# Designed miniproteins, single chains, continued (2): the designs that were tried, part 71

Each design is a single chain, and the fold is of that chain. pLDDT is the mean over its residues in the fold that is shown.

## One batch from the design tools (miniprotein)

Design m6456
Fold by ESMFold2-Fast:
Structure m6456 (fold): chain A 108 residues (1-108)
Amino acid sequence: SETQQRLDEVAQAALSSDDSGMPDVAQRLRDTLTSRGLSEVGDELAEALLDTMRGEGVSRLSEVTQKLKELGDEASTKGANRLEVAAGGKLGLDTMSKVSEEIAKRSE
């Protein structure tokens, strides 16, 4: 479905973006969900995504994606799962980068 494809694209952008790209990814998420008449959920998910990328509020993302899953359609469920994975992956990459920098400092 178009919504699933757009949510997959947002998830891929989140995994590929640096911190400066996060507002644009969040706006794409809002626009995608607004096109389905889900603007309130889109705003909540965008805020949860930004909070998760900053290392804040993983639980908030889970609460909002659960609301999407409760809509019962396959596209919303699949998109929600992809967004959770993308957010977790970005946090994992950021953590690994920080660990690598710390190891480099200790090697001096």
Scores: mean pLDDT 57

Design m6457
Fold by ESMFold2-Fast:
Structure m6457 (fold): chain A 70 residues (1-70)
Amino acid sequence: MLKRVTAKFDPSKTTGERLRAIAEALGGSDIVIDEEKGTFSAVVPEENAERFASALRQTEGVSDVKITDP
């Protein structure tokens, strides 16, 4: 099963490219990044969703990490 993970980020502290790399390492797809609004979304395998959310929460400048259905 798949899960969608969403987050907000501060572009002065991290980059969408860094978040994309984390998502891709965990099997992420459907990656949507808005650098101006500081929003991020990706779909990952359900087994990786909590690991991905944890990695995002540990990244400086990332907030509002949520796991939802795709």
Scores: mean pLDDT 83

Design m6458
Fold by ESMFold2-Fast:
Structure m6458 (fold): chain A 88 residues (1-88)
Amino acid sequence: LEEEYKAGRGLAEALLEEFPEEEIVKAMYEATYIKASELKATKGEEAAKAFVKGVKDAVEEAAKEGRISEELAREMIKAAEEALRKAL
């Protein structure tokens, strides 16, 4: 679970580095859905949940550090949660 959690944090950081605000919410949903679905199929539901927890924690930390707005962080977290629900 720790490996999956760290992978989730890494995905969020990579998306924040590579995508502009107008694309990042969609990119977050798509990337999270693909990886969470893969993890559920190969390692089970708890691995997918640990991954998405890592994604959400990294996004919350980015907002706390002022790297993104709280509004954008909420939209990204919502996208990640919707992706997880669809993957499960």
Scores: mean pLDDT 86

Design m6459
Fold by ESMFold2-Fast:
Structure m6459 (fold): chain A 89 residues (1-89)
Amino acid sequence: PSAAFELVEVQSSGSHMIFRVRGAIDPDQEVRTTVELPGHGPLGTLATQAVTGDLIYAAHEMSEENQNLVLEAVKKGTLKVRVEVLPRP
């Protein structure tokens, strides 16, 4: 069973792109976000992440060129933010 996650907001902030994703997660469950476009590999590196209820806040370190690709993909509705629920150690 795959959990359904929805992209709520995307913001540019200096050297980081900030993503807010909503989905059902347990408070003690670790998650990892990745930012992808069709035909491209990962566009940034996860730097900071916070979870509040059902909302994931993720800041990805990203070049200005890749930030522009993300913003264009948001306009086109083609951006994919993948959320992986990590297994307990």
Scores: mean pLDDT 75

Design m6460
Fold by ESMFold2-Fast:
Structure m6460 (fold): chain A 84 residues (1-84)
Amino acid sequence: SANERRRKLMRAEMLIGATEVHVAMMEYMYQRGKVTAEEVINFLEQQVKNLEEIRKKETDPEMQKMLQEKIEELRRKIKEIREQ
């Protein structure tokens, strides 16, 4: 239903927002020298894995696109840290 789809979109947006907050916290800790590059990469890889599992179970193409965009953003961050 339209109401069910709206609730699913809201949940996906909330999940993406929560991921953004946690990623920002880890990037801040890395900048402060409180965590290693390996620890940040491991955290980001775990977030990618979690989002991929959610995306695989998702049937709405708009939600799949939102989740895929966040996964690709996190993969870019991992690559940038590895190349430092």
Scores: mean pLDDT 84

Design m6461
Fold by ESMFold2-Fast:
Structure m6461 (fold): chain A 93 residues (1-93)
Amino acid sequence: IDPLEISRSLADIVAGVNKILADNLLRKADELSSTNPQASERIKKIADEILAITEELREQVAKTTDPAKINQLILDSLKRIDALVAEADKILA
C-alpha cells in the first residue's frame, strides 16, 4: 500500500468525524434557538467554521503528494478545530 494513499484515507476519516461533530453542534444550536438565540447563532457559526476548515483540508490534501505534509495538514486542522470545540464548550456551559 502506498503511504500517500494511507495519508489521504486518514484525511477522509478525519473529514467524516468533523462532519459528525458539526452536525451534532447544529442539532444543539437548533435546540437552543427558542431559549437562547444568541448562543444558538454562535454555535452555528462554530459548526460552519469546522466545515470550512474541513473543506480547506480536503482541497490542500488533493494538491499535496507528500504523505508527511498531508499528516501535518491534518494535525494543523485538528488543532484549529480543538480551539473551536473549546469555544463551543464555553458557550454551552
Scores: mean pLDDT 89

Design m6462
Fold by ESMFold2-Fast:
Structure m6462 (fold): chain A 77 residues (1-77)
Amino acid sequence: MVSVAIASLTNPSKTQEATVKLYDSNGNEVNSLKVKPGQTATISGVVDGEPGTPVTAKLYDSNGNELSTKTVSGQAP
């Protein structure tokens, strides 16, 4: 069974692009987006699991440092 996860994350950098990555409950990357300086990106992905499955979105700076993390629940497709 599959679920859909959606998360929004803001790049706090004024000058540098950041990357949002979405991870399933097993720690596998399911999607990634580049986020321009000062912008908010909405990332979505399909994960294997029932509705309610935890999905983690992480924002990384251009050097690979984690800036923020957000956990959302998978929704029925």
Scores: mean pLDDT 81

Design m6463
Fold by ESMFold2-Fast:
Structure m6463 (fold): chain A 83 residues (1-83)
Amino acid sequence: MRKEVEEAEERVRELIRRAEEAIRRGDAEEAEAAAQALAVEGGVLSAISKQPNVSEEDSERLLRIAEEALEAANRALEAARAL
């Protein structure tokens, strides 16, 4: 599962960059879209972390990535609404 965890980290980082760029451009619609994508990714990663075949280490990493994605989603949504 190491590769899947690394790919998840990369996806979340890319979505965070997308959200930040949209906010800097004043693009509320794109910022909200990125926030939604981050929320979906966080939910999926949280669900995967709870599966019985996932190691404790990978589960903890996935939960941290999920929390980062969900926090970023909330920040991006708040910023978009302020635009």
Scores: mean pLDDT 84

Design m6464
Fold by ESMFold2-Fast:
Structure m6464 (fold): chain A 65 residues (1-65)
Amino acid sequence: LDSLSPRQLAALELVARKGAATRAELEAVAGDEVDTLIRRGYLVEVDGFYVVSPAVAAEVRARLA
């Protein structure tokens, strides 16, 4: 998570707080950087929604403090 932009962190915080987010919600926060989060495995698509990957969920939670 150390190399993420403020917009990418805000998108991960949105998903972490809500549990899941749509692509439109993520694009409103992070724009085209959403694809970087998906490519790096920070976001996983489930039934048309995006959730925080279990591999980074604890690190994202720590960043919300």
Scores: mean pLDDT 77

Design m6465
Fold by ESMFold2-Fast:
Structure m6465 (fold): chain A 60 residues (1-60)
Amino acid sequence: MAKKAEEAAKAGDVDGARQAAVEALSQGDVESTLKSAEALEKAGDLKSAKGAKENAKYLS
């Protein structure tokens, strides 16, 4: 699940990485959401990464 976000971030597809994080959230997958947030941070999208980490707290 996080693999899709990591691959998109490596390709420079920040929008794809963001979408993968949203999908992980909708599935209630805290671990994949946190990994997707880390991929977004590496891609330079700190705002979306912070939002994903915050939302993961409400799932746990």
Scores: mean pLDDT 73

Design m6466
Fold by ESMFold2-Fast:
Structure m6466 (fold): chain A 100 residues (1-100)
Amino acid sequence: DQRQRSRESIQRFVDDLVDQVSKHRNFSPDVVSKYRDMVTMIAKDSGPFQVIKFVNDVDRLISQGASPQQTRDYMINVRKYSKRVADLASDIMSLVHQQR
């Protein structure tokens, strides 16, 4: 089944990508958990290419020191992601700022 193989491949890709970003950014376990949930939601709804774009967007926002509110507004108004994804991204940015 092409769709089942795609789903299994996507989940492995998500897990590998989350692990790579989490190690690179030195995320705490709480941040890793929220980040994995967020990336999994994008993968479920939009597929692997959108996951890559989303991960790159979040990584760039972290590198730029974007505030939780700026991150939330970007996700909703620019990228048109769901409120749940935007809320998770905002929470992650808040936690990342607290670790500085």
Scores: mean pLDDT 78

Design m6467
Fold by ESMFold2-Fast:
Structure m6467 (fold): chain A 81 residues (1-81)
Amino acid sequence: SEITELLDKMIEAGEKGDIEGVKKYAEKLKELVPEASSLVDRLVELLKEYIEAKKKGDELSAEIHLGLALIIRGVLRLIYD
């Protein structure tokens, strides 16, 4: 599905440190599913914090934020896909 594809692209962009890619796919997802906007924005913030943690070498903070991002991805898939 397009929702799953966009969610996977957001995570992939985050893992690559590409915050502009995360925001681009988030915008498309919010256009497709406006009712999910609050959870999508939370996913963006978690991926942003993941990228910042990776840049600092804070592996524990990176693991926590990526873990939470993957939970939000799962919730978005369960409810909206």
Scores: mean pLDDT 90

Design m6468
Fold by ESMFold2-Fast:
Structure m6468 (fold): chain A 97 residues (1-97)
Amino acid sequence: EIQQLLQQLQQELDKAKQYKANKDWKGYAQSLRNASQVLRQLSQLSSGERSQYYQRSSDTYETMAKMIEEGKKPSEISKIASEHTGWSIREIGDQID
């Protein structure tokens, strides 16, 4: 079950990258929300540091999706999401890029 969710997560992130490349910000935000939901399920099925990692990732993608829908620029999204989720600006930048 965890391996299937990880595969689904990768598929949603691949879709997000394609939407971003095409400047389809609505599609990009939706794919990040879908990835966030998969990460919440992974967090619930995991424990310890792995569960915390998935929860943090879920919160980050949800925050990014919201900011994209609000029309924020990538640099602004990275800064705001870092402050909200506790991830470094670099970690968030990797998800946006």
Scores: mean pLDDT 76

Design m6469
Fold by ESMFold2-Fast:
Structure m6469 (fold): chain A 66 residues (1-66)
Amino acid sequence: TAELEKKMNELLEKLKNATSIDEATKLYSEIMEVVRELVKQGAKELALKYMEEASKTYTEVSEKLM
């Protein structure tokens, strides 16, 4: 739903601006919970897209914080 997409985009923005690995890991976990809710609602393609974007963003942010 639109509410889950809004929540996802807010979490992705926070992940991009994370200032510690602990913060990034916590945000990534919250994003994965939203992905699971999207799958439950039948939005599997959208869930896959956000999962891929979150994994890429988490990797990029983690590299910057190392």
Scores: mean pLDDT 83

Design m6470
Fold by ESMFold2-Fast:
Structure m6470 (fold): chain A 87 residues (1-87)
Amino acid sequence: SEVEKLIEMLEELLKKLQEAKSEEEAIKIINESREKFKKEVKDETMLTVATYYLDEMIEAVKNGKLEKIPNIVKAAIEIIKSIAARK
């Protein structure tokens, strides 16, 4: 399903961010995921929610709060699952 694919993409993003060696690399990884989400996610509500959490990840990176990234990804996945359950 599109929901399962989006969750997989978010889990892959978390893994890549944990391996990032600089703030610049982390921001690049997040923005590459943004472009991938635009291409792969056809549901406008899901895309809007995913994009919101990508922006939250960028703010965490810029503020040196990398420890927040796993919880941001977890929150994104939980909200995406909740929205899917209502459809």
Scores: mean pLDDT 85

Design m6471
Fold by ESMFold2-Fast:
Structure m6471 (fold): chain A 119 residues (1-119)
Amino acid sequence: MSLEELLERVREAERRAESPDPEERLEAAEELEELAQSPDPEVLLAAIPVLERLLEDPDPEVRLKAAEALERIAQSPDPEVLEAAVPVLERLLSDPDPEVREIARDALIIAYGRLAGLA
């Protein structure tokens, strides 16, 4: 898939993330989890603010899926992507859902390890 096509998919996920329908918001989170597998840092950086919005969702299933997407992003070797993802993951440590908190903890261990390797 081209970078342009991937960025358009991020924009479509952003529109779905604003839906009053929790099923559409969950589908947005699922699309972002797929996009989180991209090796392109521009795609990952574009996905992070959309995921940040979904992580404030009242539906715990939407937040869980968004957290899983951020965990994938935390595996990125790109320091700019990690620096953008870390503060979002740190906020998830306070999420009411224990599964979301566990994913955030695991993702932060990976992200901190990668950032420490850059020093």
Scores: mean pLDDT 86

Design m6472
Fold by ESMFold2-Fast:
Structure m6472 (fold): chain A 90 residues (1-90)
Amino acid sequence: GPMYLGTLTITSTTQSSTDTALTRAQRAMSTIPGVFDISYSLSQDGDQYRGTVTFRATTLDQAQQALQRGQDAASRISGVLSVSYSITQL
């Protein structure tokens, strides 16, 4: 069957807030069965920081659940300005 690539993008005011949000998002996403190959990166974007979490999922429902949990977890972190996501069918 098709595989899905999920991407969660976080913008934050500090590197520390971004690291915390990425860690909590990754942890939340890892609780969904069928979600795997979770990786994240952090970069500076002007005076702000951008974090990106990517993962693969075996079903669309698993990808959606992982992104919802990751977005919820990241959005609770002080200093996080925005959280967005996308899903691509592979």
Scores: mean pLDDT 89

Design m6473
Fold by ESMFold2-Fast:
Structure m6473 (fold): chain A 65 residues (1-65)
Amino acid sequence: MISVGIGIEEKDGKYVVTIVITTDDETTIESKEFDTLEEAKKYAEEEKEKILKENPDAKVIIEIL
């Protein structure tokens, strides 16, 4: 089963998007920094769509922290 959490956090005037992909065997974490919340949200939505296209049954949640 694949579960994906995408978090957006403000750190030191930047917005960090963290993608956590959890499978039965492994957890993968990737992060990317953006200058604006709008850019961070756009990236998060694009990654969500990409993941759902490849894994239609995956649970993908975007949270603003």
Scores: mean pLDDT 81

Design m6474
Fold by ESMFold2-Fast:
Structure m6474 (fold): chain A 97 residues (1-97)
Amino acid sequence: MQPSLRELRREFTLEEAGITLLQMELHVLARTSEDPAVAAQARARADELSERATRLARKGRAAAEAGDVEGMIEVVNEARRARRELQRAVDELRAQD
């Protein structure tokens, strides 16, 4: 049984929320780190991920509007990958601080 479009929208929203929280942590590190190198890396990673997050949001909305269940599965999986990449970036920078 395929997940419903409603369930996929819920999963996507939760992944987007997770990405937003981690992106906020990068912005905090960029502004509050006493190490200028850590602050600079945090800014660079936040900038790199900002466009990807915007693209994911557009792709998710388009799939949802089209009722495209397979497209929603794809975008949820892409969002999960992005969240894992962002988590690694935050963990690496915190270890350096």
Scores: mean pLDDT 85

Design m6475
Fold by ESMFold2-Fast:
Structure m6475 (fold): chain A 70 residues (1-70)
Amino acid sequence: MSPSEVRQQILSLTAQALREIGDMVDELLAARQSGDAQRVAQARQEMDQRAAELSQQLRQQLQQIDQLAS
């Protein structure tokens, strides 16, 4: 809730997100190599869903900064 704590939480979240995105990219590439369009679509949807979740988590951290400024 202090500015330093929020900063560290955002950095930690970003580092974890990059690792997870890397794994999802590898999965999507494997699905494409299989030639199954349905499998590719599912892998893409999972990636989009995770990106949306990460955006909401980042928004919550930024909202804590707004509360400190108010």
Scores: mean pLDDT 76

Design m6476
Fold by ESMFold2-Fast:
Structure m6476 (fold): chain A 92 residues (1-92)
Amino acid sequence: GDDSFTQLRISLVRGRRLSQDDFVQVMQRAYRQVQSSLSPSQSQGIRDAIQRARTQGIDAGIQAMIQTSQTMSPSQRQQMADAIRQSIQQVQ
């Protein structure tokens, strides 16, 4: 099942309600929580998504994150979704 894609999308869409700076902070915190489980390529994809959020806005960051999630396992996507959700609670 692809339930992990749905959970990740829900977490990212919730992040759209934040300021651009808060969204970037959320994504950086989430990345730190999951980075040890990522391949070098997946890690770079998430860093690129954070950079796009910072320079091009939240929607550009979300699109880049969705693209990177295609290379992730269901477990990695679920961990990222949970990390984003937890990080949103810390900045609100």
Scores: mean pLDDT 88

Design m6477
Fold by ESMFold2-Fast:
Structure m6477 (fold): chain A 117 residues (1-117)
Amino acid sequence: SEEGVLEAIIEVQKMSLSVETMKKIYSIFSEEEKKEILELGLKYGLPEPSRDVPADVVVMLTLGAYIEYKYLKTKSLAEIAARFGVSPSSLSKFFKELEKKFGEKLKKAFELVKKEL
């Protein structure tokens, strides 16, 4: 299941957010916004969805990584860039564009889940 895939990646990558928390963050975005987030990630070289890691999991990992970097400050840009197999420069540009388009929703997502962190 996508939940089982997400749990495995969280454990392997030592992510700061649980499956439940990532699902809550993901749920505030519309299907169109989720598609835009995925396409923006692909533009900056983030991993493509696959049979093993479906599109919803890729978007949840992307949103979770932004929260870890921007709000929790538990992960550096370099650590997250290594996780996604991209340069820190590429990830920085991606996060700036993500924030420009979805910054207010990302802040709202963090406010909804911060009590669980």
Scores: mean pLDDT 86

Design m6478
Fold by ESMFold2-Fast:
Structure m6478 (fold): chain A 80 residues (1-80)
Amino acid sequence: STTEKFVKILLEILEKKKKEAEEKGDETLARWYELMIDEIKRMYEAGASTEEILERLTELTKEMLEQLEKGEKPDYVPAA
């Protein structure tokens, strides 16, 4: 499906970015990518649409950028 292809591409990008952040010792950034990966997997398994997943990823990206600028840690995101 289109959603399956979209999720696969997003997860590949985010997993690569998480690994790069871990290799650089950026634990805060690595934690944000981990939360995004977990949330996308949860939503996909729950049958969320491509639009719903994209909206949630956009929200998390905005929160990440705001917290990184302020030097804050990410909040916990529950897995399904």
Scores: mean pLDDT 79

Design m6479
Fold by ESMFold2-Fast:
Structure m6479 (fold): chain A 78 residues (1-78)
Amino acid sequence: SALELGELGAENARGTARGLIKEAEELSAKDPEKAEEYWEEMRRGIRETAEQLRELGRLLPEARELLEKTAEEILAEL
């Protein structure tokens, strides 16, 4: 169903955001001189994920509110 696809998309997006943050933290600890690059890549990845959720919300009206809220939540971590 549209709602089930939306819920899966939201869960995947939250997982992606957590993974991107963890990756940036781990890489920045290993190579502090490149920390700004890793954090910028993380911010870019989260912004892209949020855009994808909003687009999915436009295609799945029944899940739109969930997907828009999830996009706002992951962007708030920036």
Scores: mean pLDDT 88

Design m6480
Fold by ESMFold2-Fast:
Structure m6480 (fold): chain A 91 residues (1-91)
Amino acid sequence: KKKEEELKKAEKKLYEFFRKALKEITGKELETKEEILEELVDLAINDPDTLQKIMEKVVELIHENTSKEEQEPLREAFEKFGEELEELLKK
């Protein structure tokens, strides 16, 4: 249960980092997980260089704003995020 709570907290934090990276790099202010996923899918198809910059910024934000204990759940949240992104790209 504790591990599941930390994973959910890490997922929320990961999406906050994506929002900050997207705002800084693209100027777009996105509020929901759905909007973030849609924008990242669009970038993966139409502007992969910008997506790479966003991914690099997210990794930087994780390193600067999280403890080692938070980084393990964040890795799991990031992998789950990648799976959701791949499912959206299947079509």
Scores: mean pLDDT 77

Design m6481
Fold by ESMFold2-Fast:
Structure m6481 (fold): chain A 94 residues (1-94)
Amino acid sequence: MSIAERLIELLETLIASLKAQQDPADPHVQAAIEAVEEAIRDIRAGRVSPEEAVERLRRRLQEIADASPDPRVALLIRILAHEVEEELRRLREE
């Protein structure tokens, strides 16, 4: 499996987990889902490198978390940002 394919699979898993564990009607949860979906589209389209897509997603998730008034939602989105950062680190090691 390519790096891009592995990233897409992880990102799709993160979306599924977010939808299963949190209220998808929350605007910050929805913004996080949309950010991940945008990253998947950019990777699939080859518009940016996987590393650039992951870095942009990490920054966007951090901004969404910082804007969230619900500490549980903010924590969940920060966990997602950390997972995305770990993938970026793995890409840099390959």
Scores: mean pLDDT 78

Design m6482
Fold by ESMFold2-Fast:
Structure m6482 (fold): chain A 65 residues (1-65)
Amino acid sequence: TTKETAFLIEAVGVGLELGVEVRAELNDGKLVITLRGEPAAVARAKAEIEAIAKELGIDVEIREE
């Protein structure tokens, strides 16, 4: 399992826990995560996903819808 795979599993888990839709794309070698849901839940999911990315040393772009 790569760090990217571990990150994606955890990011999807955060979305499921918080009722936030998580979409992941790979764009020119960079992971792009798009979050959609209730604004407070999206803000919490973003903070948790950013913390996971930092812990794993992954460069990620997080977008909100």
Scores: mean pLDDT 83

Design m6483
Fold by ESMFold2-Fast:
Structure m6483 (fold): chain A 104 residues (1-104)
Amino acid sequence: TDLQQAQQLAQQAEQAAARANEVADRAIKLGESLSEEAKEIAKELQKLRDTVETLLAKAQAVLDFALQHPEGAPTAADLIQQILDKINQALATIEAALAALEAA
């Protein structure tokens, strides 16, 4: 169902946000060291950004489907909003972590 697809996207967005926070914490701890580890963390953050952008595209596809079939999924709009909020939060976390690495 559309609702189940939206729920799966919400879980994926939440996992992406959790991973972004984990990698951001590592970036902050190593930000002062000009080490190969700092470069690997930056690469990991860039890969996470790509993953989150893919989730954004999937969320937009679900929104488009819901707009075409409004009679079938009135509650899907709330879940889509939660998904978009989690995706935006994950992107903000990744960008902040990358900026912290550049500033250090």
Scores: mean pLDDT 67

Design m6484
Fold by ESMFold2-Fast:
Structure m6484 (fold): chain A 60 residues (1-60)
Amino acid sequence: AKLSPQQLAELLASLKSSWTKEEIRNFIRKNYAPSLSPGQIIELSEQVEAALRSLGVTVT
């Protein structure tokens, strides 16, 4: 099932304490590329980045 941006951020936060923007985009692309356009992947990545920062995770 597809996760919300908040659920994705919680999952990524559980895997490691720091993420680059490229790592987040690559994770989303690998899992959602067939069902999301490039623009939608960028939008979702930005939402996940914001949620990760709200959880205290470092995003570079």
Scores: mean pLDDT 80

Design m6485
Fold by ESMFold2-Fast:
Structure m6485 (fold): chain A 65 residues (1-65)
Amino acid sequence: MDAALARMEAAARRAEAAGLDRVAAGVRQMKDIVASDPSLSDEQAAIWADYAEAQVDRAIAEHEA
């Protein structure tokens, strides 16, 4: 769990550094949802982190294109 939340926060910071404040806010909202759900497994939390990282990477690539 903690590793997935740290990955999401790092992804949000990368989005902010690129000027993508809305994307960063969206990732932090996902992080808050994951953190508030005690039924999520570490594996499920890692899937959320993977999606957050992919979303940020895509948004940065599209912004820089």
Scores: mean pLDDT 82

Design m6486
Fold by ESMFold2-Fast:
Structure m6486 (fold): chain A 87 residues (1-87)
Amino acid sequence: SEALLAEAERLLAEAERLLAEMRATTDPQKFRALAERLGEVLKRVFQLTSRVLRTSTDPALRARARELLARAEELAKEMHRLVQEKE
């Protein structure tokens, strides 16, 4: 459970970097590749946090999983807005 949350945190850091690169790029092909990679990374975060919430009885781990899930949801929302604005 702790290892799953550590992996989710690493993936969220990658997601934040990918989102920043999406905002900075002027290349449409690079933008699409970054969006696709960000979508994959966020799906993995959702899977990991959902697994912790289903399998862990530790209140601290559950609270941390909910925080990471909420952050992933915000990043997904921002990604979708950027995709809509660029198209």
Scores: mean pLDDT 88

Design m6487
Fold by ESMFold2-Fast:
Structure m6487 (fold): chain A 66 residues (1-66)
Amino acid sequence: SQVDSLVNRSAREAIDLAEKGDMQGARDVARQTGQTLVDDLGVSPERAQQVEDAILTVADIAAREA
């Protein structure tokens, strides 16, 4: 639940930043989310990297499509 809440919030934040042209901000949010998942929530580094990559992917799509 805490993991899902963080991931959903972070993905939305990264998408909003990417849509505004702040791709560096979107990358920073994704990276920070991955770190928080490992450090605070006990998520494996492998899973945290997958989440980071997923957030970056949806942010990049949002920036390019609309």
Scores: mean pLDDT 86

Design m6488
Fold by ESMFold2-Fast:
Structure m6488 (fold): chain A 107 residues (1-107)
Amino acid sequence: APAPPRQALLITLSEELVAAIRNNEPLTPELLAGLEIHTSGAGGRVGEVLARFAELLAGVRSGADLAAALAEVRRRAAELGVELTVASDPAEIAAGLARLEAIAAAN
């Protein structure tokens, strides 16, 4: 059988969210709005990773909780063969978005 199509996920974090993770600060809805999720396209594996992240995010209240949720979603993505990038600076975000477009175009 041919290799399954590549699936990828990009999670972007605002600078304020990165600081809140570093300092283990309480997470307000305004801080959590700085978290965005982008995908290379529809796929069962990305869908499973997203479902797990949504489950974990429902319990997130602090920077430490978010760090733990990101570690667990990285583990699940690796288990399912999904490329996961977490980015916070504009250059890494731009590179991650370009990578998602390239994967979507190749599928």
Scores: mean pLDDT 84

Design m6489
Fold by ESMFold2-Fast:
Structure m6489 (fold): chain A 81 residues (1-81)
Amino acid sequence: SREEVEAMLAETEARIRALTDPAERRAVAIEFLRRFAELMGVPEEVLERAIAHIESHPDMPAEELIALLRNLVLLWLQERE
């Protein structure tokens, strides 16, 4: 549900903000995207493109990574409805 997604996103944002290692932040973001895609029925091709984008930007700041996750959640929720 949307409420479950919002709760999971909030937890993920808190985890990313607590981490100082960019590689660990990326791992948490990718874990979130895989779980979100499974819950929302996002096609594997779409999920893998999002993951590739994150992996191609290894120096992405925590705030930018969080904004990207928020945008992907909004986009994928819109396409489901």
Scores: mean pLDDT 81

